# Designed miniproteins, single chains: the designs that were tried, part 85

Each design is a single chain, and the fold is of that chain. pLDDT is the mean over its residues in the fold that is shown.

## One batch from the design tools (miniprotein)

Design m2960
Fold by ESMFold2-Fast:
Structure m2960 (fold): chain A 92 residues (1-92)
Amino acid sequence: MEEELKEAIEYAKTEELRKLAVAHATLALAYAEITGDEELKEFAEKLIEEVGTEEEKELVKKAYKEAKEAAEKGKNEEALKIAFEAAKEIKA
């Protein structure tokens, strides 16, 4: 995990690749919540913290809260849709 995180941060050197890293980490958070994958959750949270802007972090925080609520109710497709919409906004 530590080495994988360091490599992911190193590849996020351009604005385009940085935005892609935050967007895909946002999707990973939703999948981690649905599957109970604590390692994936920790990786995604740390990656967003290291390469995300303050605006992107606030967007992710809001989307994750809504996605988590949906996943807790068994609405996994809704949770993924919320995360996907946030990821699209970050990529724009």
Scores: mean pLDDT 84

Design m2961
Fold by ESMFold2-Fast:
Structure m2961 (fold): chain A 89 residues (1-89)
Amino acid sequence: MEAEAAEAVRELAEEADARFAAVVAAVRDDPAVAAAVEPELQALLATLAETGRRVAAAKDAEEAAEALREGLEEAMRLLARAEAAVAAA
């Protein structure tokens, strides 16, 4: 079960990386998009930093995996908001 939980976290991270790369590409080409997306990108970075702190403080591998899963889920929500901001700009 631990290996399956780690695999699910890895799949979420890979999806997040791909979507983040698309947002970064859109931001690179348009200053108005960059300004619109900045708050969501800052919130995303703060969420990733907090997730890292929770993983470091975890008492066991299961707690660490849950912290990663929750952090990646929140990061995915923030990525969706960033994508919406790109579309609206």
Scores: mean pLDDT 77

Design m2962
Fold by ESMFold2-Fast:
Structure m2962 (fold): chain A 61 residues (1-61)
Amino acid sequence: GQRGASGARAAALLGGGDEAQAEAAEKAFYNHGSDDAQGAGEAAQRYGGAPVAVGAQLASL
């Protein structure tokens, strides 16, 4: 969902990713299909190497 995608974006940026990587993580989240906040973290980790736990918490808000 929207919150999951936003979490993936934020996590990618926190991991030192750029805006383009954040957008890629968000799009990957939508394409992959969102079942939970961990999906957002997985996409962010792939592109930004960001902590999945941070992404999951942000996506849950």
Scores: mean pLDDT 56

Design m2963
Fold by ESMFold2-Fast:
Structure m2963 (fold): chain A 72 residues (1-72)
Amino acid sequence: SLSDSLKAAGKIAEKEGFTRLAKLLYKASENLDEKVLGQIMLQIQGLKSEGYVDLAELIMKAVNGLIKAEDI
């Protein structure tokens, strides 16, 4: 489900120390809000701009359901 995908993405962000992004992803998994989704997308773009390209791609794969929480 989208909720499970967002939780998996949150777990990845949390493990890598991106606590604010993890909290936003967990919040979106509980209640989907366009403003929260916008903040998530801005933070992912920020990661790419700062050179965390592989991490940003991994988080996006989890959001799209390509990585399960049990596999992280």
Scores: mean pLDDT 81

Design m2964
Fold by ESMFold2-Fast:
Structure m2964 (fold): chain A 79 residues (1-79)
Amino acid sequence: DKKKILEKLLKEIEKMRGNGESRDKILEFIKKELEKLEKEGADQEVIDEVKQLLEDLKKAKSYADDDKILEKFRKKINS
């Protein structure tokens, strides 16, 4: 289920942010999850969404940008 995979990823990111984990550790976590999804042969649509999230977060310049990116990602999951 695409929605469950993406919701689980978002929930873990939000948990890491709440625990004060560094931005670099969060990016590393997302990169590892993307690698796992690719190895497991997850749906291309799921892989593309996680890849886009990682790229957007890498380009972000502030926590406010991170918040906007994560909000957009949450809205896409619920569409």
Scores: mean pLDDT 83

Design m2965
Fold by ESMFold2-Fast:
Structure m2965 (fold): chain A 93 residues (1-93)
Amino acid sequence: ILERINRLLQEHYEELLAADAAASPEAQELIRQGILAFEEGDYEKAIALFEQAAATDPRLRPTTLLLIARAYYEAGDYEKAEEYLERAEKELA
């Protein structure tokens, strides 16, 4: 799971950076808050914030799907991590 997340980030680096740079300031702030929650170990809050970011700016959907997959992986929910990873793979295909 983690290797596949890292591979997608590497393969789509330019595309994900362009989407992030083009995203609204509100959506970027939601991503920042989500990352902070993730670093604090509050994976439930991180996931909710990443979902809000994608809803605010759909250009962030592939990025947020990968971040949500990582949050589920760290929370020990490997089934959800795999589900969101597969969704990210489809969005980036």
Scores: mean pLDDT 81

Design m2966
Fold by ESMFold2-Fast:
Structure m2966 (fold): chain A 75 residues (1-75)
Amino acid sequence: MSAEELRKLLEEARSEEVPEVSKKVAEIAVDYLEGKISREEAIKKIAEIAKEAGLSEKDAEAFAKKTLELAEKES
C-alpha cells in the first residue's frame, strides 16, 4: 500500500520522532495518486512538511521527489 510504503521510507530516513510527519506525507502522496492534486503540488506540500520536521530545503525537496517516485512505482 502506498501510504504504508511511504511511512517505511520515513522510518528508513531515521526519523524516529516524526510519526505525524510520516502520516501527513503518506496522505498527500495518496491524494496525488488518486488524482486529487498535481505532482507539483504534492512535491511542494511534502517538502514543506519535511522542512517543518527539521530537514534542510535541499533534503526536503529530494525527499519529496523520492517519496512520489516510490508512490508512482506502485501505480
Scores: mean pLDDT 70

Design m2967
Fold by ESMFold2-Fast:
Structure m2967 (fold): chain A 85 residues (1-85)
Amino acid sequence: MEEVEALERFERLMAEAVKLFNKAKQAYDNGDKEKAKEYISEMEKLIEEVREVAKRLTPEQRAIADRGIAFLEKKVEEAKKKLEE
């Protein structure tokens, strides 16, 4: 039961992080760098929550989850570098 709840929470948080990244891109494309920075900051907070939830997943699910989290973290790092330039 806890593993199923953890997976559902993980998927929901991952989807929310992706939505925030897309909102950040849209804000940046519209010239609103400050709003883009806020969305990226919110995305970082969600990634921390995703990491905590991932600790409750099965070993097989965690391997896939860790890859997804690493991908999102890389996207945040790249976005931060662009926003600081």
Scores: mean pLDDT 82

Design m2968
Fold by ESMFold2-Fast:
Structure m2968 (fold): chain A 78 residues (1-78)
Amino acid sequence: MSELEKKIREYVLKLTNGKEVITEEENPVLLSLIRTIMNTNKKSFTVEEVVKALREEAKKQGISDEEFIRMLEVALES
C-alpha cells in the first residue's frame, strides 16, 4: 500500500469510527460523495473501495500524491 493510500485509509477510518464498511445510515455525506465520484447507486462501500475512489478523484482534480498527503495530515490533526 502506498503512503497516500495509508493516509486516505486512516482518514476514512476516523470518519467511520474504525468500521471497515461505509453505509448510508452511519456516513450519508461520505457515501453520497463516493456514489458521485464512482457514478454508481451502490448502497455501501468497503474502506478499500473508498480509498481507491478518493485517490482517483484527487488525481482527476490535479492534486499530486504529496499535496493530498499534506491535506490528509492536516485533516487528521483536526
Scores: mean pLDDT 78

Design m2969
Fold by ESMFold2-Fast:
Structure m2969 (fold): chain A 72 residues (1-72)
Amino acid sequence: TEAGLRKLTEEAKRGIERAVAAGDLARARQIRDDAISLMRQLLPTAPEERLAAAEEELERFLDEKGREWQAA
């Protein structure tokens, strides 16, 4: 469901923020990868556009937080 996608996305974002704040970009990438994999496994009947949008959202979020951390 879209609610399921949103929940997984938001939980992953919180994990990414914590990992980036700790300076652990490898952990942040792992959280992203795990979330994407989990979405694909648990929501295989979800529209591809919605899965792709959630995946892109996590990629952009990680990139943005990583850049903010490096700029600080």
Scores: mean pLDDT 79

Design m2970
Fold by ESMFold2-Fast:
Structure m2970 (fold): chain A 78 residues (1-78)
Amino acid sequence: SREDELKATILGFRYIAIETEVDYVVRNDTLSAQQKRDRLEALLREAEEILEQARVYWPEMVPRIEELIRRIREELER
């Protein structure tokens, strides 16, 4: 439906935004370790939210979102 297509489109934009912000946080040498942790934890929550929505509206995106979540978790273990 048009609503499902719109939801999938929004998920795509949210995915790109989260991935871009993860790259920014990881590469930003001006952020403290605590600031990086806080931002990555917030991004992890957002990624987990879009994962649940993608299971319904865009299943093909699930592996990409799971990989993003894995990457965020690896950065949090550093």
Scores: mean pLDDT 88

Design m2971
Fold by ESMFold2-Fast:
Structure m2971 (fold): chain A 62 residues (1-62)
Amino acid sequence: DREALVARLQREFGMSEATARAIVDLIEAGDLVVGRVAIAEARRLGDDETVALIEALMARHA
């Protein structure tokens, strides 16, 4: 899940591995603001797979 999301953020948003990993680290740490913003952005792009991966990571903290 983690590595798949890092790879998707790099492909979909053209970001560096360092930036993608930092976003995933914040989501895994339970940053609801970063998680919600990332879901909203992925939904606007129509990327349901990225939405599902982010939701799965956020659910691990509940």
Scores: mean pLDDT 77

Design m2972
Fold by ESMFold2-Fast:
Structure m2972 (fold): chain A 100 residues (1-100)
Amino acid sequence: DLFEKALEVAEKALEWAKKYASEEDVKKLEELLEELKKATTLEEAIDVLSEMINLIRKMMKSLPKDSEEYKELREIGSELFRVLSELQKKLNEEEKKKEE
């Protein structure tokens, strides 16, 4: 289940943020995780994951590129992007079925 995988990776991002990020960024990730849990459509999940990826990119810019924290966050971001890409592909396939 892509939704389950999205939640697992989002929870990893939140645990990373609790260790290394500002309280503001932790709160934003907690809010996005709750929105992801409430998402009932592919479009809603894609929107939330896109915001999470943007926040991860912002957090990465504040870290030294040679740090372990940066490497860990980059890996989490890559996993989120992969899930987002799979959800986007599924949405495009479902939209094609509605048009055909």
Scores: mean pLDDT 82

Design m2973
Fold by ESMFold2-Fast:
Structure m2973 (fold): chain A 75 residues (1-75)
Amino acid sequence: MYKIKITPLVKGRHIPEELIIRAVEENGGKVTKIEYKEDSVIVTGEFEDPEKAAKAIKSINVGGDQRIKSAEVVE
């Protein structure tokens, strides 16, 4: 399993779980766990291409607003 570390643009701002799951699944992955921490969100899953999944997550937009500063593959 791979992990992707998400850093929100605004500390403590919630990123909807369904958007994270969708970004992963649309890029050939499957989410098994999402952990919300103070300054980050850790997504654990099976990823066909973890780098592509991370890019898709970083591209999440809500109502025209970008929510994510970075998404990094962490093994």
Scores: mean pLDDT 79

Design m2974
Fold by ESMFold2-Fast:
Structure m2974 (fold): chain A 75 residues (1-75)
Amino acid sequence: SELERAKALLGSTILFLQASGEISEKDYSKVSIALSTSPRAQEILEQYAQELLAGGNLVKVALELVERILKEYEK
């Protein structure tokens, strides 16, 4: 589905942003673990995937998703 593709695209973009140095390895690890293990993080991912499908900028949406998850799962 388009939604599942949007979710996958956001995940790939976050990985690229970490590889390019825009996101730290520590923050990427926290976000990756949350997205892999938490239904709540998946709900947040879906919300941002819907924003992307509505015409949101890919990099901006990905960075906002990272910030939202980090705030939600701050230790």
Scores: mean pLDDT 86

Design m2975
Fold by ESMFold2-Fast:
Structure m2975 (fold): chain A 63 residues (1-63)
Amino acid sequence: MKTLEEIAEDLEKRFPELKGYAKEIAGAVKNGEEDKALEFMKSLGVDEETARKAIEEARKLLE
């Protein structure tokens, strides 16, 4: 199983705008808190389409 650290590193490679926040986003997705992850990314200035793609990618990395 991939650790949250490994998932965060993979997310940062695919979404550089999430650098420094990818672990919190991956943790929220792992806990089923996708709405919290979406709102958090929007608060950072990430557009909703990119934020939803990041959530889907995190979900794939957790499966």
Scores: mean pLDDT 80

Design m2976
Fold by ESMFold2-Fast:
Structure m2976 (fold): chain A 87 residues (1-87)
Amino acid sequence: SFDEHSAALAAAVALAQEIVRLTRTLDEAEARKRVSELVDAFAAAHADRPIALELAAALLRWEASNSTDPRERAVLEAAAERLRALA
């Protein structure tokens, strides 16, 4: 339904914003660890809603495409790939 899609989008946006924040504030190793933990927790929380994982992956891919920092791009792309694999 539209309400379910709207809720999935809101959750995906919140995850993408937190992943971007962690990627920009932490060193690469700590960012990768924390982001992986967040992705796994998000996938578990939305196991019945694969659209939320697909939307989060799409948002992170878009953020990666707009970043000029290769470290940021690598972390965001890895997170997006993991979300797609778990969807």
Scores: mean pLDDT 87

Design m2977
Fold by ESMFold2-Fast:
Structure m2977 (fold): chain A 85 residues (1-85)
Amino acid sequence: MKIAELVGEGEGVFEAAERALEAAKDGADAVVVVGARASEEGKRKMLEAALELNRMGVKAIAGTAPDLETAREMARRAAEALRRE
């Protein structure tokens, strides 16, 4: 199973969401996107990306975190959980 882990902080959340869609086009079976210090607009963009990924037949998980270190850890744990299924 090919799983892509995408993490963004602040405005970088928009870029992470876009890269999530690109990862699916590159053959990812599942994508995890976590935004650190995301604005409400950034959170909406991540959710839109996750919904589009699901329409493409790719399993998607989107989450938010208070900081980049927590976001990376959340993404890693979510990817591990996906590999066990």
Scores: mean pLDDT 83

Design m2978
Fold by ESMFold2-Fast:
Structure m2978 (fold): chain A 95 residues (1-95)
Amino acid sequence: MEEAKKLAEEAVKRIREHAAAGDRQGMYDVAVEALRKASKLSQEDAIYFLGEIARAAAEEGHLEIARVLTEGMSLVADDHKKGLEEAAKRLEELR
C-alpha cells in the first residue's frame, strides 16, 4: 500500500542518516520501531516495510540489524506477528 511505501522511505532515510552520523543507538531505535509498526500492518505491507529497512541496514554494513529485520519478515510470512515484539526486545538488548 501507499502508506507502507511512505513509512519505508522515512525509516530508510532515518537509518541512513544515523549510519552517516555513526549513531548506532539511533539505527537500532529505528529498527525496533519498524518491528513494532510491522505488527500493525497487513502481511504484504509488513514484509515490504521490513525488507526495505533490512536492505538499507545491510547496505550501511549493519548486518546484525538486517538479520533481525529479515527474521521479522519470516515471522510475518508464517503469520506469527506476535513474534515481532520478541525480536524488537532482542534488538534493544544489542544496543
Scores: mean pLDDT 83

Design m2979
Fold by ESMFold2-Fast:
Structure m2979 (fold): chain A 79 residues (1-79)
Amino acid sequence: MKKVVIFGAGKLGQEAAKALVERGYEVVAIADRDLEKAEKARKELGLDAEAVQLDASDKEAQLALIEKYGADGGINAAK
């Protein structure tokens, strides 16, 4: 089972998370510059993912988050 992090909790990020879950992936974290937006997306999708505040322009922070959660990769869906 593959684990992924979603970067960006807007419409595109929510659609990406839903599509990946339907394909058998585990979404382990949803990250957005607005933590409240990430928390709302997690709740609306019914996912047991962590909500994380993170700027998607920060590549080092994105890689660190993927490593922290043991994810196989990330999807960048941020504006």
Scores: mean pLDDT 81

Design m2980
Fold by ESMFold2-Fast:
Structure m2980 (fold): chain A 85 residues (1-85)
Amino acid sequence: MLEKFIELLKEVAEKLGLDFEEALKNLLGSLMAREAKSLEEVKALAEWAKKQSVEELLAALSEEAKAILEKNLEPMIKELEELLK
């Protein structure tokens, strides 16, 4: 499912003229920030995330963050497919 989401996000970003990598990094950074325990940790995660590839960010997600992503993945996939119509 995650691979399908990434491919649809690329298609939508291309259609709208958006940078899909920036949008995806922002989404992944937000998921990681939900687990941050302090403002300093949020800032550190944000600076670190800017320097990582999408694949590295996906690999760095906690099991809890992955579960949140997977749970919301089907609705997001449907929304992206609707945007491509």
Scores: mean pLDDT 68

Design m2981
Fold by ESMFold2-Fast:
Structure m2981 (fold): chain A 83 residues (1-83)
Amino acid sequence: MKREKEIEELLREAEEFKRKAEEESEKYRELAKKYAEEAGKSSPSQAPILIGKSISYIGDGVDSLIEAERFIREAKKRAEELR
């Protein structure tokens, strides 16, 4: 049925969005780790700046996951409304 296919496509799009957000979060974690390692090798004046960048990338990764969770919840609500 047309509505059933529409629901399936909506949920598939949400799962794809979640997968991409998880991949992006992993990339941000790797960047955060790299900047933290560079901070350990840097001068006392540069180390706090690099640590700040590392923390910022951790935040960006978390924000990506929060946005994906929100998108999935809205997609599931819309799917329920179509039933």
Scores: mean pLDDT 80

Design m2982
Fold by ESMFold2-Fast:
Structure m2982 (fold): chain A 101 residues (1-101)
Amino acid sequence: SPMDLVRELSNALYETVVRAKKAMEELNSPQEVIDAADSLIAMSRQISQTGSATQAQLQEMQDKGAIVVKELRKKGKTDLAAEIEANLSKLAMLIKMLQSS
């Protein structure tokens, strides 16, 4: 179902951001970036449980994701940054399609 796909993509994002947070902590990234990762972890976990997200939650995830992705690229974690961008993009597209139906 579309809700199961939302849960699956959100869980993939959750797992990837948890790995990214650990890497950024080991690289002494700024607290602002760690806080953005924590927000993204919490939101992705909630969406993985409910199978739904609001437009406001999507925007916040994209905003927090941009902060995390920028820091990961700055620290040379380009593959991890690409995974987060890909998962966020897929999730945002799916949720927008479901809300416009």
Scores: mean pLDDT 87

Design m2983
Fold by ESMFold2-Fast:
Structure m2983 (fold): chain A 68 residues (1-68)
Amino acid sequence: GTAEGEIAAGRAFARIGEDALARGDRASAVTAYELAIAHYEVALKLEPDEAVRAELERLRARLAEIRA
């Protein structure tokens, strides 16, 4: 895949996670955020990007809050 494709997938899963949290579906939110993180990690391996790295770190922090 392309870095742009991986970023798009990561953003889509992050949105799915946020929507799941809004519905109180914590389990689906966790799974969606884990998938978003995995796609952003692949994107960074294909093309290093500081904005993508910042978003990855933000998602990791969000996932940690949900798991607390």
Scores: mean pLDDT 87

Design m2984
Fold by ESMFold2-Fast:
Structure m2984 (fold): chain A 79 residues (1-79)
Amino acid sequence: MLSELATEGGRAVQRALEYISQLSDEETKKRLRERVDELVERFHQAVDAGDLDALRRTTRELEELARQAEQLAQQEQQQ
C-alpha cells in the first residue's frame, strides 16, 4: 500500500511537470512548478514517516494539480 501510493504520487508529479512544460506563460509555469515542489516536499515527508494518510492526501493533491495543469494546457490550445 505505502509503496503503491508512492508510485502513484511519483506518476502524478511526472504528469504535472509534463503538462506544465507545455504552457506558454512563464509566470504560470513558475507558479505551478513551485506548487509541485511544495507537494513533493510533503510527499517525501509522508514517505519518510510511513504516514499512509498523509501520503494519500498528498498523492491526491498531486493528481489534482496534474489534472489542473492538463486543463490549462488544453485551454491554451483552444483559446
Scores: mean pLDDT 81

Design m2985
Fold by ESMFold2-Fast:
Structure m2985 (fold): chain A 77 residues (1-77)
Amino acid sequence: SVAELERELEKSREDVERYIEVFTQKANKKLEEEGKEMLKKGLSQEDVDFYLEIRRKGVEQKLEEMRAAADAARAAA
């Protein structure tokens, strides 16, 4: 039925958003931990900030790709 299809699409959307949220939280926590470890190892704050900026851009790109893939999958369904 249409209602069953709409419920499955809604569930899929919720699952994707939950996955993205968990991925984002884990990625941010990992970057914070990496930054602390780099500072602890004697790297400068400037070097750490530069590294983390590049890493964050990579995470942002991955999140955009994941959202685009989810949107494409919903459009195809």
Scores: mean pLDDT 79

Design m2986
Fold by ESMFold2-Fast:
Structure m2986 (fold): chain A 78 residues (1-78)
Amino acid sequence: MLPEELQEKLLELAKYAREKELSLSAEDRQRVRGLLAQVMHAVAQAVADGASMEELLALLDKRIAEARAEIERIVAAS
């Protein structure tokens, strides 16, 4: 199971994305969902590879920042 701190950060990203999705087209909603899936996959792979909590938090913070920036670009382009 993912540590509670990682789950909390992922849940906040999911809530942020869901709020943005309400104003997006169906195609852009799929793009946003794809970004969330990529973040989840990257964290799951790092956990499977035995990454430390420090490494997981650093990875998650970086991936969340990248996902938020891309979601903002999708919203701005819509």
Scores: mean pLDDT 82

Design m2987
Fold by ESMFold2-Fast:
Structure m2987 (fold): chain A 63 residues (1-63)
Amino acid sequence: AAKVIHISVDAIGAAAEEATTTGRLPGDTLVELTITTPTTTARSVVERRGADTVVYRWVVSPN
C-alpha cells in the first residue's frame, strides 16, 4: 500500500507547507511539498533517482 506522510509547517509570514511521500518501497519514492501563502502557491516535488540521489523542483503559481 502507498505510504502518505503529511507535514504542515508555518513559514515566515503567512505561508503553510505540506509534504507528501508516496511510492513503492524500496527504490520508488516520491516526496511532494506544498507551500501556500495568500498571494502564491508553491509546490516542491522531490524525486528519488536510484538508491542514493534525490532531486527536487519548485513550481510557483499565483493565487
Scores: mean pLDDT 49

Design m2988
Fold by ESMFold2-Fast:
Structure m2988 (fold): chain A 65 residues (1-65)
Amino acid sequence: SLAEQLELARQLGAALARAKALEKLPDADSVKVEQVDEVRFRATATKGEEVVEEEVVDRLAQALL
């Protein structure tokens, strides 16, 4: 169903945002992932005073909507 496809797309979008933040800051103490809107995710990785923020457009969700 479309709802199941959207759920999977959003899970993949969130995972991609997290992966991109961790690629830039692999030793992060914490990673927070937020859904900014129906097709965008933001991940914030933190290590002490160092902060890396990555945003991704979920192209699969965008194509389904």
Scores: mean pLDDT 84

Design m2989
Fold by ESMFold2-Fast:
Structure m2989 (fold): chain A 63 residues (1-63)
Amino acid sequence: VRISGGEIDGQPAALVLDGNVGLAIPESPANAALNAEAQERGERRRAEQLAFALSHAEELLAA
C-alpha cells in the first residue's frame, strides 16, 4: 500500500473522496496506520477461516 504524488494508490478504503475533481483528503498518518493494521487483521482472520474450511473439505474428500 503506497501513496503516490498527487494520487493515493493502495489505500484500504480510507478517506479518499469519490469526486470528479481531484479531491483526496488522507486521514492522519497515525490513524491511517492503525486502520490499515485493523483491516489487515480482519482480512487475515477471514482468510484463515476460508483456508480452514477449504482444507477441511478437501481433506474430507481425500484430495
Scores: mean pLDDT 53

Design m2990
Fold by ESMFold2-Fast:
Structure m2990 (fold): chain A 78 residues (1-78)
Amino acid sequence: IDERDVKVALAEIYLAIAKLDMERGDYESAIEAYQKAVELAKDDPEVTRIAYRGLAEAARKAGNTELAEEWQKKADEV
């Protein structure tokens, strides 16, 4: 196991945490967890796209439409 594999595994854990936060209606915590997933998964485009899409949805649910559009654009660029 190397540093890259550990970072991707941690990113997937943060995606799971963020999805749980979304289900609980804790959109601010979901945004934080999705941001952690993006930071850790820079070398994995699939995980990064999932995290940015999650950020966009969490931002919309939190009432920040402009931030949601920004995160959606980042997801589409990965």
Scores: mean pLDDT 82

Design m2991
Fold by ESMFold2-Fast:
Structure m2991 (fold): chain A 70 residues (1-70)
Amino acid sequence: MGEVKEMAKNLGVSEEDARLFVELVRERSREARERGELGSFGLTAKDTEESAKLVRRWAEEWRRRRLLEE
């Protein structure tokens, strides 16, 4: 479960929180990539840092929105 551990560390959240959002963020990022919105994010080191910032922002926005449901 290296992905969850890395995400928890990067976002500054617990492993449980990271696990929950990783599942949804994966679905969301796949959707965005299919539309070309993510483009080449994750292909280069520069894109990786950009995607990390985006994921953190998505986590905050998603967590706030899903706070009532999940």
Scores: mean pLDDT 58

Design m2992
Fold by ESMFold2-Fast:
Structure m2992 (fold): chain A 63 residues (1-63)
Amino acid sequence: GPGEELMREGERLGREGRGGEAERLAAKGVIVGQSTGDLSPEEAQELGRRVGEAMREAGAPDG
């Protein structure tokens, strides 16, 4: 579904070192997934964690 697709794209961008875009897409994916019921709370949390890890490993800055 749309929330899952957005979060998967966020993870991909995170892995490619595009942390700002990855973070934006992941946040949008969580909102969309939660609003539509596309992602369970646990699935959204796991995908968000993967995006965060991908960004950290690629050297994205912390806030």
Scores: mean pLDDT 76

Design m2993
Fold by ESMFold2-Fast:
Structure m2993 (fold): chain A 87 residues (1-87)
Amino acid sequence: SLVQEAEEIAAKADSVEEVLNIVPDEQVQVFILKVLAKYPYDDSVPLLDYAQVIAEEAKKNGFGDKAEKITIVALAYDLLIRKKREE
């Protein structure tokens, strides 16, 4: 699942920059940062529901063909930030 892939990436990555560089397209990287700022992760929201919000935003912004990959990377980025705040 998208959530499982995102969790694996977050668990193995050393930096948020490493996660973003999974998508080498600068326009997509900027989009990911903007969508995470617009829809900050809330622990009360299931990760799968949050994934759907990110995927829909990607489709609305013309990245429908990359929506799955964008969602995985965006989730991994946010999960890694959360993990580092708890450490």
Scores: mean pLDDT 81

Design m2994
Fold by ESMFold2-Fast:
Structure m2994 (fold): chain A 78 residues (1-78)
Amino acid sequence: MLKETEELVEKVVAALRDAGLPAEGDTLREWARLSIEQGVDPKEVARRITEQAVAILRAKGYPDLAEEVERLGREVLE
């Protein structure tokens, strides 16, 4: 669970970087790290990171990357 969530966070950050949004990626990575340190369920962190990244990518006009991130999140959450 924790390792899968950490791997998902890095893949999401990479997708945001590919979209030209490295600052947004770094912000989500830091939020995920702090949430895990505070005892938030890694599965819940994975869900929220996926939802936020998908929303950002769609809002910025990268629907294909948003669909890829949504797929990666589903693989971890199922």
Scores: mean pLDDT 83

Design m2995
Fold by ESMFold2-Fast:
Structure m2995 (fold): chain A 64 residues (1-64)
Amino acid sequence: SAAEAAARALRDRAIALFEQGIEGESEAVQMMADALAAAKRAGPEAADAVSEGTGEAIDYGLAL
């Protein structure tokens, strides 16, 4: 779905930002927070997809 594709793109961008180190971490966290808030307004399918994608990115960041 479009929501799943957008969530994957968000996850990939957040991971790339985490790989930049401390400067990228703040940007990734803010980007994920904004996307999750927007997804919650769009509906449950979008919220679930973004929650999954952001969770994967956070797990990756914690493993760095």
Scores: mean pLDDT 79

